Designed miniproteins, single chains, continued (5). Designs and how they scored, part 83

Each design is a single chain, and the fold is of that chain. pLDDT is the mean over its residues in the fold that is shown.

## One batch from the design tools (miniprotein)

Design m18877
Fold by ESMFold2-Fast:
Structure m18877 (fold): chain A 78 residues (1-78)
Amino acid sequence: EEEEKERERRLKELINELFDLGVQSVKLAVDKVVLERELKRGINPEEVRKKLSQIDKEMDEINKRVAELEAEIARLRA
């Protein structure tokens, strides 16, 4: 049945994107921990704060996209 095949393909695409975003999120979280340690040590605090702000923005974008993907997956599975 065409609907079932389309649903399965769409779910696979959404799940793959979700996994890719998950990997990116983990990498950003690790970078954030390293930068927070540098900030605590007083190493280039202005530059470190700018990098932390960039990471926070990227993580916010990832979190928004993850929420969209999870909502779409939930609708397709309902």
Scores: mean pLDDT 84

Design m18878
Fold by ESMFold2-Fast:
Structure m18878 (fold): chain A 84 residues (1-84)
Amino acid sequence: SEEEERKHWLETLEEIEKRAEELAEKLAKEYDEEYGRAAGYAIAIDTSRAEEIKKMLEDPEKREEVKKYGEEKKEFLEELKKAL
């Protein structure tokens, strides 16, 4: 049913959110609070870009892009949860 499908998506998004929070905390400790945390959120939500994001995190010229991308992914997840 549509209700069961909605519940499944909501549970999936909640699991992604928890993994994102765990990865954000881990990378914040490994790298730094500002860029590491954002990278963790980005990687958890878009795992296909994990290697790219880690490479960008190590690049002083690209760290701001990582931060912006992480914040955009966090906002996107919250918007999806509100839309369900």
Scores: mean pLDDT 81

Design m18879
Fold by ESMFold2-Fast:
Structure m18879 (fold): chain A 90 residues (1-90)
Amino acid sequence: SALEAATRAALERLIAIARKNKAEDVVKAAEAVLANLDDVEALKKALGELADATVVAINDLSKEDAEELRKAAEETAAAAQALIDAQEAA
């Protein structure tokens, strides 16, 4: 679906940014989101873990790198929420 493709693209961008910043817990959490795109309950849990990992990682980054990571995580969460909403409406 277009929503799954958009969520996957956002996750790939987030993983690249997280790897650049050595934010290993964000990489792990984002990979868990990617693995669970077809399971609404597991996806919701993985998104919560991604949000928590992102908040922790931001504390150790420069303002510029923190803003880039935060924006990528927010875009990923928005895309994944649209996918969840579409799956729950079906």
Scores: mean pLDDT 87

Design m18880
Fold by ESMFold2-Fast:
Structure m18880 (fold): chain A 85 residues (1-85)
Amino acid sequence: MDELLERIAKLLRERGATEEQVKELIEILKEEKADKETLEALITYLETGDASVLSVLKKNAPKAHEKLLEIDTDIGIKKIEEAVK
């Protein structure tokens, strides 16, 4: 489990998430007791961009799912702002 959480943290950083966003999402995943299937689904999404696996995250860890969408939205906005500079 800890190894999967470390992998998620690394993938989030590679996507442009801040250290604060990474820490918050990992803490939520721990609080919601996200199982191996849920963590592997999140890893698949982060590595492949396949949004279909997010249904597993939404069902098993709904707060983590909400936080992930917030992080992805922030990253997307930041990319648009950087392209306009």
Scores: mean pLDDT 79

Design m18881
Fold by ESMFold2-Fast:
Structure m18881 (fold): chain A 77 residues (1-77)
Amino acid sequence: MEEELEKKAEEAEKKGDYLGAANYWLQLGRIHLQQKNYDKAAEAYEKAAQAFEKAGDLLSAESTRSLAKDLRALAER
């Protein structure tokens, strides 16, 4: 399940569909967050933020990167 979302995100990035890639990374991050796996959730949101930045959605990129930073802090607690 998680592996399929990761592959879909990577395939979207290769095709230049950065918004699609960001959406798949957000879905993966949400799954990990629901499982309280904060380190993997942070990693997925960091990748989503990078995809939003490449798509030109700077507001979503900044918001998502901020969430990733907060989750990273929780994981390293």
Scores: mean pLDDT 84

Design m18882
Fold by ESMFold2-Fast:
Structure m18882 (fold): chain A 78 residues (1-78)
Amino acid sequence: SLAELIERLKKAVEEGNDEEAKQAIDDMVRAAESLTPEQLIEAARELIKASEGLSRDVAIHAVAGAMRLVGLAIEKEL
C-alpha cells in the first residue's frame, strides 16, 4: 500500500539507508499508475519532505520522482 511505502521511505531516511531510500522511491514511482490523484500528491509531498534528509544524489532522485507523480496526477484529472 502507499502507506507502507511512505513508512519505508521515512524509516530509510531516519536510518540513513540511501539504498533502501532509493528503492522506496522507485517502488512509489512504479506504483504511481495504480494511485488516485490525491494519493499521487500525498506521495509527491512525502518525497519532497524526504529529500531534505537525504544525500544529494538520493535527494535529486526523490525530487525527480515527485515531479513525475505530480505530472501523472494532472494527467489523471482529464
Scores: mean pLDDT 85

Design m18883
Fold by ESMFold2-Fast:
Structure m18883 (fold): chain A 70 residues (1-70)
Amino acid sequence: EERRREAEQAVADGIELFEKAKKEKNPSKRAALTTAAGVWFTHAALLSEDPEERERILQLGRELIKEVEK
């Protein structure tokens, strides 16, 4: 239960960082925010014991990175 809550929070934190990255005009700051968001999604995936959920989290992270980059 605690791990599930931590994974959900990590996904939420990652999404917020990607939203900030999309609005950031400085390329260096945008890259840093995108990297931080990726770390949060990786953390969430590691907390997930379900392979299907883990892959879903990682795929969401990949899609959000593409959104920031174009």
Scores: mean pLDDT 79

Design m18884
Fold by ESMFold2-Fast:
Structure m18884 (fold): chain A 84 residues (1-84)
Amino acid sequence: MVGLNLLEESLLRTLRTSSPEHTAEVFRQVAETVYEQYRDEDPEGAEKIRELFLRAAENARRGDREGAEEEVKKGIELLRKMEE
């Protein structure tokens, strides 16, 4: 993925413009992709980020856009901390 700011903007745009079902699927894909990329270097951090994006997906599926946005922002913040 190129640029965490671009990723955050893309995910929040999806949340605002796409169906709850599509948004949830996109967020689950991001959770799995991030976990796969970081699990060998930081398995604990990768698991925490995966959990945040999976919670974002569940909130989006339920129509809780505010909760989904909060969890996306937390996930991106942890990703920034993993960039050493």
Scores: mean pLDDT 83

Design m18885
Fold by ESMFold2-Fast:
Structure m18885 (fold): chain A 93 residues (1-93)
Amino acid sequence: SLEEDRERFLSITDPFDSLKKNFYISFKNLLENRLVPEAVALIETFEEYVLKHKYNKEDAIKFLEEMKKLAQKYNATEVVEAIDKAIERIKKS
């Protein structure tokens, strides 16, 4: 039915899922190119966006923990520290 087709279509484009997917692509590219200050700025922008739009804090923290593992694989210590600070700020908000 048209209603079932619309519900399926709407479920494909969760704004927070789209944010996480776009973030991952950009973040990985920045880490691969050793653009550390830009990667830190991207983490800060993600935190601001999560708080502004009131996205689920537990889901945001889980995603940041996954991004932390990626940053650790690239030995991006400053990025790992930025992620830890972002997680703490989201927890306290």
Scores: mean pLDDT 83

Design m18886
Fold by ESMFold2-Fast:
Structure m18886 (fold): chain A 100 residues (1-100)
Amino acid sequence: MVTFELVKSELEALLKAVEEAQKRKLSVSEQVALPLRAIGALLTVELFVSQPSVTKEQVEELLELAKKLLEAAKKLDDPNLVKLAEEIVKVLEEALKKLE
């Protein structure tokens, strides 16, 4: 249902948006949009890792990207975004432990 390419592109787009947010003052709607996008990314990640076709290599690549997102979120000092990024990392770490 969810492709690796889709999940990767969503995490990459969110990371880019968080990094761009560090460079300027955000409007209220832009500040709210980042946690909302992170909720969407978390749901997509959860759906992806529940699929029987998921590979260890795919999860490792997404985990590396998710850890970069978490560090970027911490620099932006948005506690809701940080919590969501931490949950994305946790879901991927748990998925990796279940893969043989």
Scores: mean pLDDT 84

Design m18887
Fold by ESMFold2-Fast:
Structure m18887 (fold): chain A 81 residues (1-81)
Amino acid sequence: GLSPQQRQQIIQLIQDAIRNLQNGRVDQALQQMQQALDISRQSGDDDTVRLLQTAILLLQQGRVDQALRSMQRALDRIRSS
């Protein structure tokens, strides 16, 4: 499982990425999502990793609304863990 510190870092990165997307800052959001993904990979939470990877792929395809939904699912999962 994630340490409390790792969990808080992932939560903060996803929240900051959502805020950046809402302000049209896609490149900054992608950078923050990549950092969240890298921390999540160290935790062994494969479901969170899949949700974050899906969000990154959707952002790269310009599917911002679908990416936001995947990001919210990842955030909800991390908070409930």
Scores: mean pLDDT 86

Design m18888
Fold by ESMFold2-Fast:
Structure m18888 (fold): chain A 82 residues (1-82)
Amino acid sequence: MEEIENLIKELEDLGQELINLLKEKNVPEKTIEEAENKIKKTIKDLKDKAKNVTEEEKQSLIDEIKFNIDYFKNLIKDLKSL
């Protein structure tokens, strides 16, 4: 399912960018570890859903991934403004 795979890849790339920005801003290591764990968990949960998604659930999953993409983009924008 190319659309879902592409969206998950975008989310993974954004998650990595967010972690890199936190490191560049010299955020405490514990805070970075907590953020990294939350990002990894979110991506893992979405990947696990994608493996077993039905046609009826596909649009809902796409919407959930897009919501997380927008959320990460907003966090990155806010961090860059600091």
Scores: mean pLDDT 83

Design m18889
Fold by ESMFold2-Fast:
Structure m18889 (fold): chain A 96 residues (1-96)
Amino acid sequence: SAMEKKRKELEELIEKVTKENDEEADKKLQEKIASSEEVRNMVLEISLEGQLETLEKEASKEEKIEALKRLLEELKKQGAPESLIKMVEEALKKVE
């Protein structure tokens, strides 16, 4: 679907930003986030899924708790969808 293609393009951009420190990809990602709430929410979901996976594999229990609390605060500050907030809350409950 068009939505799946759009999500895949965003996933590729996020990976270039997070793994390759690609400044051009970061600029393009920020422009897409600014363009629509739907794109912003998709980027937040993809970024959150990637961050949660990295924390599970690489972080200590204390680092996970601190990072998850920080993510939760940032999501609430940004007015993120309740589904994303609940995703972080469930991850935090599983670690605590």
Scores: mean pLDDT 78

Design m18890
Fold by ESMFold2-Fast:
Structure m18890 (fold): chain A 105 residues (1-105)
Amino acid sequence: MKKLEELLRETVESIKTNHTLVPEEKQEELNRLVEEAIKEGREGEIVRIAAEILAELSDLSTPIGQLVVALAARDMARIEAILRKHLDPESAEEALAAAREILAL
């Protein structure tokens, strides 16, 4: 879990500092480490790390950062408010449909 925590912390700091998307290589490594943790029956550590990430991302002033926090919180009202504020009506409706599909998983 230390490697997962370190990689996630580095990713959060990169997003906060540069407002960039997570590089593909880091996404693949994160997915691998999450799968490993689940296989080991350490879901509680994943939940703890996720809570830490949500707290860090709440400091972001970007629309993307706000949207990620709202998605993780499963807050559809906040997701809708963010999308309608920053997107045209048609794009917002499509994005809302995608968000509902993601949250149904």
Scores: mean pLDDT 61

Design m18891
Fold by ESMFold2-Fast:
Structure m18891 (fold): chain A 66 residues (1-66)
Amino acid sequence: PAAAEAAAGQRSTENRKLVVEAREELKDDPEYQELVEKMDTGDPETAAEARAKLSELIAEKVREKR
């Protein structure tokens, strides 16, 4: 039970570290910057689409690091 809790906590911590590292690497990416700008636009639909794209970019980077 303690080993299962530790494994779940470790996976959560590793995923969080990978996401942070992915964001750090992507922050200098023009595509990432464009998506962040679109999220700051006043249009909720454009912001939602940009957020989905941003999540995909982060997920791709996380997969590359795994």
Scores: mean pLDDT 73

Design m18892
Fold by ESMFold2-Fast:
Formats: structure tokens, C-alpha cells, sequence
Structure m18892 (fold): chain A 94 residues (1-94)
């Protein structure tokens, strides 16, 4: 189901973010993982209805904001990701 796929994707994102924090990845490595997450998001979004796409994007923004508060050292990359997701959300909305 679309809901199960969204939840699995969000769990995978949380795992990647915890991995980044645990391993204290370089800025370059952080950008590589961010780009992978955004590419996977784009591919998943193509398989979802407009309503489910918006739900996915909103939940992902919430996850990224949570992690930016928990790991301030990653705030810059996480805020960049949020901005790109908000731009994608605007494109989907109109």
C-alpha cells in the first residue's frame, strides 16, 4: 500500500540520518546522502497520488526538522533538504 511504502521510506531516512550522526560524516558525504534521499523521494513520488505525495513531503519535512533540532551540526544540510522539498511541494500544489 502507498501508506506502507511512505512509512518504510521515512524509516529508511531516519536510519540514514542516525548513521550520518553516529559516524560524524564529512560535509561532502552528508551532501551525497542528502542527494540519495532526494532522488529516492523523487522516484517514490512518481508512484503516488497527488494527495499521498503531499502527505509524504509533509512527513519528511517533519522528520528533517526533528533531526535538525537533535543534531544542530547537521542543521545546514537538513534545512537545504527542507527547502528543496518545500519547492517540490509547491510544484505539486500548483
Amino acid sequence: SSEEEIEKFLEAVRNVLEYMAKNKLSEEEQRLYADIILQELKELSKTLSKEDQLKLLDKLIEVLREFAKKYPEYKEILEEMIKRIEELKKEIEE
Scores: mean pLDDT 86

Design m18893
Fold by ESMFold2-Fast:
Structure m18893 (fold): chain A 75 residues (1-75)
Amino acid sequence: SEFEEALELARRIEEETPSGLPVERLAGSILATRAASRVVREHADETDPDRVEAVEQQAADAARQALQAFRDWVR
């Protein structure tokens, strides 16, 4: 499970560099960052400024969707 993998990674990060944040918050951040990074990588060759702005918005949308899906899963 992508969510279980993110939780396990968050636990390891908290163990190595204690922040005091809830593990679920760290896992959500990992999932959001991964979703955004995937969109950016898929459009790495884009050079049109207008399309680059659209890619940035798509990455932000992907991050929000990933975070919401994780929140829905933990319910």
Scores: mean pLDDT 80

Design m18894
Fold by ESMFold2-Fast:
Structure m18894 (fold): chain A 75 residues (1-75)
Amino acid sequence: MLTHLRNLRSEVDRRIEEYRALREQVRATGKPQRNENGELVTEDQLDYMIKALEDARRRIDDKIREIERRRRLSS
């Protein structure tokens, strides 16, 4: 379980950085850019997705912290 959550956390971090890079490309070109799924995304859409992913990352971190706390108490 904990390894799975850490893997999800790493995947979310990767997607945040990917969307931030796409946002910089949209800002530089003034045009929507294709994400890794081939979909055109705008700056506003990328801002929304980045914030949603940051919220998801916080929830994953909270779950990891809870499991680690339980493991420390069981050691």
Scores: mean pLDDT 80

Design m18895
Fold by ESMFold2-Fast:
Structure m18895 (fold): chain A 91 residues (1-91)
Amino acid sequence: DLRKRYEELREAYKANPDDEALEEAALEALEELEIAESGREEEVRLAREALLLRRHDPSRWEEAEELFREVLRAAGYPEEEIEETLALLRK
């Protein structure tokens, strides 16, 4: 189950917020989950790109977060889950 994989990786990253490998694994699992649930690979690709911009360029954090929220919201995710996912990326 893709959702279970993401949830397990999310919890592991919350326990180890400085672990970049867990952050990447959680982001990849989220991407797989979004592709499977939304059927919109283009939107998932853009969301992942936005998250990568946030990680590598702090000056683009606001742009990346807004795009990520838009994509997850369009995929039917509740705001609570969107904010929890973004919290994973905030270190």
Scores: mean pLDDT 67

Design m18896
Fold by ESMFold2-Fast:
Structure m18896 (fold): chain A 84 residues (1-84)
Amino acid sequence: HMMELYKEIEKLIEEALNTDDPEKMKELILEIARLINEAGLPSDEVRKIMNKLQPIFEKLIKLGMSLDEIQELVAEIVDIIEEK
């Protein structure tokens, strides 16, 4: 069910924003990407979820992650989402 999926994704986003562990935040983001892939969400819905991840990327930068590392993480997310 779509509503249960969004509720689960929202919980993972909140967990990522409440932790100060960059590795845990990366794991949570990759878990969200896997949920998106498994659900086969259309591109418009994927875009909405990716926009909600922006505050997590901002927090990772504040915790010392470089822009190159963020770009690598985004590429990994896209690869997971596009895996069919």
Scores: mean pLDDT 81

Design m18897
Fold by ESMFold2-Fast:
Structure m18897 (fold): chain A 80 residues (1-80)
Amino acid sequence: SKELERQYASLYSAYNINLAGYDTSQKLAQENRAKAEQLKDDPEKQQKYLDLAKQFEEDARLNREAAEINKKKAKELEEK
């Protein structure tokens, strides 16, 4: 049906957006961890970048989970 085609397209769009979010958050986490490693002599600045890295790592995890959920929903629609 046209409605199933629209739902499928929406789920694939959401899946791709979540994959892009995962890639972006992973890169930002890695960059902030690298900055923290350069700041071993400044504990306050090092901790700031470690906290940012942790936030981006959590964002990456959430985006990956959302991508898998949307992928599963799209697969379930293919079976209808």
Scores: mean pLDDT 88

Design m18898
Fold by ESMFold2-Fast:
Structure m18898 (fold): chain A 89 residues (1-89)
Amino acid sequence: VKELLARVAEAIQELRALAAQYAAAYAATGDPAYRDLAARAEEAIRRMLELIEQAVRDKSTAYLEQAVKLGEAAIAEIRAREAELAAAA
C-alpha cells in the first residue's frame, strides 16, 4: 500500500510539473500544441483524483492501481507528443 501511494503521489507530482511547464511554453510561444499538452496533464490529474476518492469510498486498492496505471500512461503519451514537437523543430 505504501509503495502504491508513493507511486500515485509521484505521478500526480510529475503531471503537475508537466502542466506548469507546458502552460509556460504556451504563454511564451502561442503554440496551441503546448496548451493541449497542459490540458492533457490536468485531465489526467483529475481522473487520478477521482480514482483515489473511489479507493477511499470503496476501501479498495484496485482503484489506486488503476490511478497509477492511468497516470503513468498519461505521462508516457504526453512525453511522446513532446518528443514529436521537438523533432519537428
Scores: mean pLDDT 85

Design m18899
Fold by ESMFold2-Fast:
Structure m18899 (fold): chain A 68 residues (1-68)
Amino acid sequence: MEELKKKIEEIVLKKTNATKEQAEEIADLVLEGRGGAAASMLVHDLKASDEVAQEIGREINKLYKEHL
């Protein structure tokens, strides 16, 4: 769980200008099954493009495949 959270944070930090705290909040939302809230934060709070948000979603799905 903690390792998966850390990897999600790293994806967000790499692809956006998020702070450590914002990346951690997004990772928590994703792990709680609140993907819509996480996507909203990426687009509206972090000003990420739809393309970047979709790319982050694809990388997170890949991580779940590796951990399940």
Scores: mean pLDDT 79

Design m18900
Fold by ESMFold2-Fast:
Order: structure tokens, then sequence, then C-alpha cells
Structure m18900 (fold): chain A 91 residues (1-91)
């Protein structure tokens, strides 16, 4: 069903966000090169935007904090569009 497809896509996206956040935390703690730090910051802001679009404000805030911890100015974010339908409101 469309509901099952939507739940599966959201679950897969949340699992991807968890993996990405874990890797970004590792990156910010271990990267010393400024150019790589800037890439980590940009990636973290991309993850924050995806988390926000999925309604996970807590994960968006964590990703934003990772970007801030790099101390580097991030690259401009690309516009992100999702091809799945938004979650239905709870009834």
Amino acid sequence: SEEERRQQLQQDALQGLDIALRRLKEGVDNVTDPELKRSVASSALTVAEVARLLGREELAEEARKIAERTGEEPYPLPEISLEFEPPLPAD
C-alpha cells in the first residue's frame, strides 16, 4: 500500500541519517585538514536539511552542531527535493 511504502521510505531514510550522523561525528573528531573539515561541515548541513524535511528536528540540530564543531565555513547547500509524498496527518 502507499502507507506501507511511505513508512518504509521514511524508515530507510531515518536509518541512513543515523549512519550519516555517526560518520560525521567520527569525521569532525578525526579530521585535521581544513578542506576536509569544510566538506564535513557541508555534509552535516545537508544531513540537517534532510532530517528537518523528515520532521526529525532533533537530528537536524545534532547535524548542525557537528557543522559548527568543524570551525569551518560550509559550502552553499544544494536545493534538496524529495520524490516521495509527504506523510499523511495523523487521524
Scores: mean pLDDT 74

Design m18901
Fold by ESMFold2-Fast:
Structure m18901 (fold): chain A 86 residues (1-86)
Amino acid sequence: SAEDQALLEEVAAQVEALIKEHADDPEMVRELEQILNQVREALEAPPEQRPALLRVVIELVKRAKEEFPEIAEKLEEILALLEKLL
């Protein structure tokens, strides 16, 4: 739906903002770029394939939250948006 597309675009925008804010941390940027690539795959996917791709995104975000406490609060906000799509 248009609402689901808008939520995924918001998730992508928030991940892109985190990448820009933490450009000096190459390990964090690498993990965030992996999340961003999977969000973009979900955006391009047909609706029937989207739930499976969203579960992959959620697992990547949960992993990043455990690895990077500095951005855990922002990643929790991203998780809340992703969970609205399931």
Scores: mean pLDDT 87

Design m18902
Fold by ESMFold2-Fast:
Structure m18902 (fold): chain A 85 residues (1-85)
Amino acid sequence: SNSLKIEVGLLRGEVLSTLDRIDQFIKTETDPSKVQQAQQLSQELREIVDELEKLLKEGKLTPEKVKEARDRIDQLMGELMSLES
């Protein structure tokens, strides 16, 4: 329980930092397609963290679900890096 709470907190912090980075990208980007893609990444990242926190609150969070979320967040971060290039 405590281990999962700590890991969710760390993932939340990482996502919040990434969301700020996405917001800065959107403010400076002139390509509407890239702005739309960045907005979709932002929404997906928020939904992942919200689901983890919901499962944690309900006592349904598992290490497997945390790993799945971490892997998805890493994939979305990779998409952001490609978008910023």
Scores: mean pLDDT 88

Design m18903
Fold by ESMFold2-Fast:
Structure m18903 (fold): chain A 80 residues (1-80)
Amino acid sequence: VLSPEEIELIKKFLELFVKLEDEDPDLAKRLYDALTNLDKKALEEELRKLSEILPEEEVQIIRDAAEIAIAHQEESDASF
């Protein structure tokens, strides 16, 4: 179960992702692929590129949302 703070962060991430998809669909696709494949290296590279065009606060929201997704997936794998 996600906490209210995690839900709020995911909402902010989705708003930013929609904006990125409109502004740079190639970057949004690479970020989506990195998140769905849990490719930490690809994710870090895309976050680095985002830090050049987005404020640090927005990059941190994306990073935190990605870490929540990865942590929940790792917990599922570790439990069995």
Scores: mean pLDDT 73

Design m18904
Fold by ESMFold2-Fast:
Structure m18904 (fold): chain A 100 residues (1-100)
Amino acid sequence: EEEINKLADEAFKAIDSDNREKVLEIVQKLIELAKKYKDDVEKLGRIFNILFDILTRAVLKGDEELAREILAAMRKFLEENPDVPEGIRKEVERAEAELA
């Protein structure tokens, strides 16, 4: 959706400007959209792809604390929504292992 793409662009700009608070605000908006579309596999996958892109950008920027906060938000969503596809769970677990 156009909204998801706008949130992604805003998050990348916030990371580049070291605005951690704005990045986390956008991550929470994406998590709210994931809750809304949790039964729509295609939309859920798109939202998580954007969350992983934001996470990757934070890691490349060297902001490990921001990266951990993003992963914590994703992990909490998985704990609250056990029916999330295994592919998404495995990617979150992989990202957590790489940041440990």
Scores: mean pLDDT 83

Design m18905
Fold by ESMFold2-Fast:
Structure m18905 (fold): chain A 102 residues (1-102)
Amino acid sequence: MEELERKLLEGLEKAAAQALAAGEAEVLSEEEEKELREAMERVARWVAEQIEAMEKDPRPEHQEAARRAREAVERLAEGDMSAGEEIVAALEPLAQELLAKR
């Protein structure tokens, strides 16, 4: 859903800005900032699609992971950088399935 994608992108942008402000990341050039933004947009779209796919999957592990990921996306959009790690962890079941299908 477009709302999930927008919230995820907003959260990623806030997390990157907070890391830069805290001195945890180097100051990016204008070109590097544009490339990072484009990468974040691609990641946000892909992650949103995976969460939606997991919600349609009847497996309990995928249903639970999708619910957790949506909650983490909301917190990330509010500026909680730690929520990004929860989104990554929630996608692990899907990553394992993709590796098994290769």
Scores: mean pLDDT 72

Design m18906
Fold by ESMFold2-Fast:
Structure m18906 (fold): chain A 79 residues (1-79)
Amino acid sequence: MSEEEKLLKEFEEKLKEILKEFREEASRAKTPLEKSILGFRALAEVTDVYIEAIRKNPSIKEEVEKLIEEFNKEMLEIL
């Protein structure tokens, strides 16, 4: 409902898309190294959307960081 809630929802949806793409690509990885490289790429994408979100509204930083923490936990379970 608030501008902050809308930005957080958009950020959460972007993280879900990144995680989905990573999960699909990781399932096709042939080696542990290839899987790790895909993980680094996913983290680079997360970094880009984080910077964009914080530049738009610094007040959401804490909530955005919590969402990234959950993303990292799920990604480590796939690696």
Scores: mean pLDDT 83

Design m18907
Fold by ESMFold2-Fast:
Structure m18907 (fold): chain A 80 residues (1-80)
Amino acid sequence: SREEELRAEMERVLKHARSEETREALERILRAALEDRHLSEEEIREVLEALADDRIAKTGDESGREEKIEELLAEILALQ
């Protein structure tokens, strides 16, 4: 079923999500997909950038920001 397929894809994507904020963002995006509310690439990117910026503001760690955003964006887009 579609829900089972999306759950399997969510598990795959979350396997690579190491931060709590990233996991929550991915769960929110995947919930929107389950509701047939496909998010645009721009909307997904904005969420990922906001989370990365919030993390940087709290930790001061800017390493891998762009690479991680592009990686997660590609994975999330593949789910929609």
Scores: mean pLDDT 63

Design m18908
Fold by ESMFold2-Fast:
Structure m18908 (fold): chain A 99 residues (1-99)
Amino acid sequence: SSAMPAAVANALLRPDELLRAFLGELGETRETLTLEEVLALVERYAREAGMFDGDPARSSVVRIPSSDVLHEILGVEEVDLSDRWAVAERLLRHATVLE
């Protein structure tokens, strides 16, 4: 999906152990984050790790090595970060939605 509802984007998440460990390495120690904040941290990690495709036509596409922790979280080798709901659905497998 090219659009994610604001209510979903602002949903508070409690990460599981795997997602918590990932976020902790990025300096995020809060018990809960919004889905929007987790998506922003995933994008930052992909950028810092050099995962973005070099093709301007695929500027939002990231390629994830199968040995990477992000591959364990998302379960895919390639994802378009502009498809926020596709990324969100995979992140939500590693978090409890609060209230």
Scores: mean pLDDT 81

Design m18909
Fold by ESMFold2-Fast:
Structure m18909 (fold): chain A 94 residues (1-94)
Amino acid sequence: MLSPEELRARMVELARQIKRAIEQQDYERALELLDELGGIALEFMKMVNASGTEQFTVLSLLSAAYLAVKLQDREEAIREVDLLVEEVDRIMRR
């Protein structure tokens, strides 16, 4: 079973790939990578026994990033992805 630290590392790597896809205007690839990130985020939240508030924050940021990519709002999409990584790091530092 993957550790929370290994899941966090995978999420950080996916976030880098998502931002690169957005910068290249490859929004289809960014959506595929966001789907992968969502699956890993769900597994991470279960392993760290994330609170309802933490789960809501992570899912809200993921949804906002997904919507921004669909709208091709590059700046907002990157911002939401960065905020998602910051929230994961905050949960890890508990």
Scores: mean pLDDT 88

Design m18910
Fold by ESMFold2-Fast:
Structure m18910 (fold): chain A 76 residues (1-76)
Amino acid sequence: MISEELVEKAIEDLKSKDPELQLRGAKTLVEAARQRPDLAVPAIEPLEKALTSPHPEVQKAAREALDVLRERLPDV
């Protein structure tokens, strides 16, 4: 279940130095953006920074999460 705590942990993972944790965080935020875009709003800035990641999988997941958020936010 997508919760505020899960999103906070995913943001921490995304900010980690470990590329596996970064990818896990980004993937979790894709799910959060799809299920609870309202809770994923604080992840926008961290996801935008993840677009500059040297890891292509992290960049791809961050881009997907941002694209979903743009589509799901009612006032955008």
Scores: mean pLDDT 81

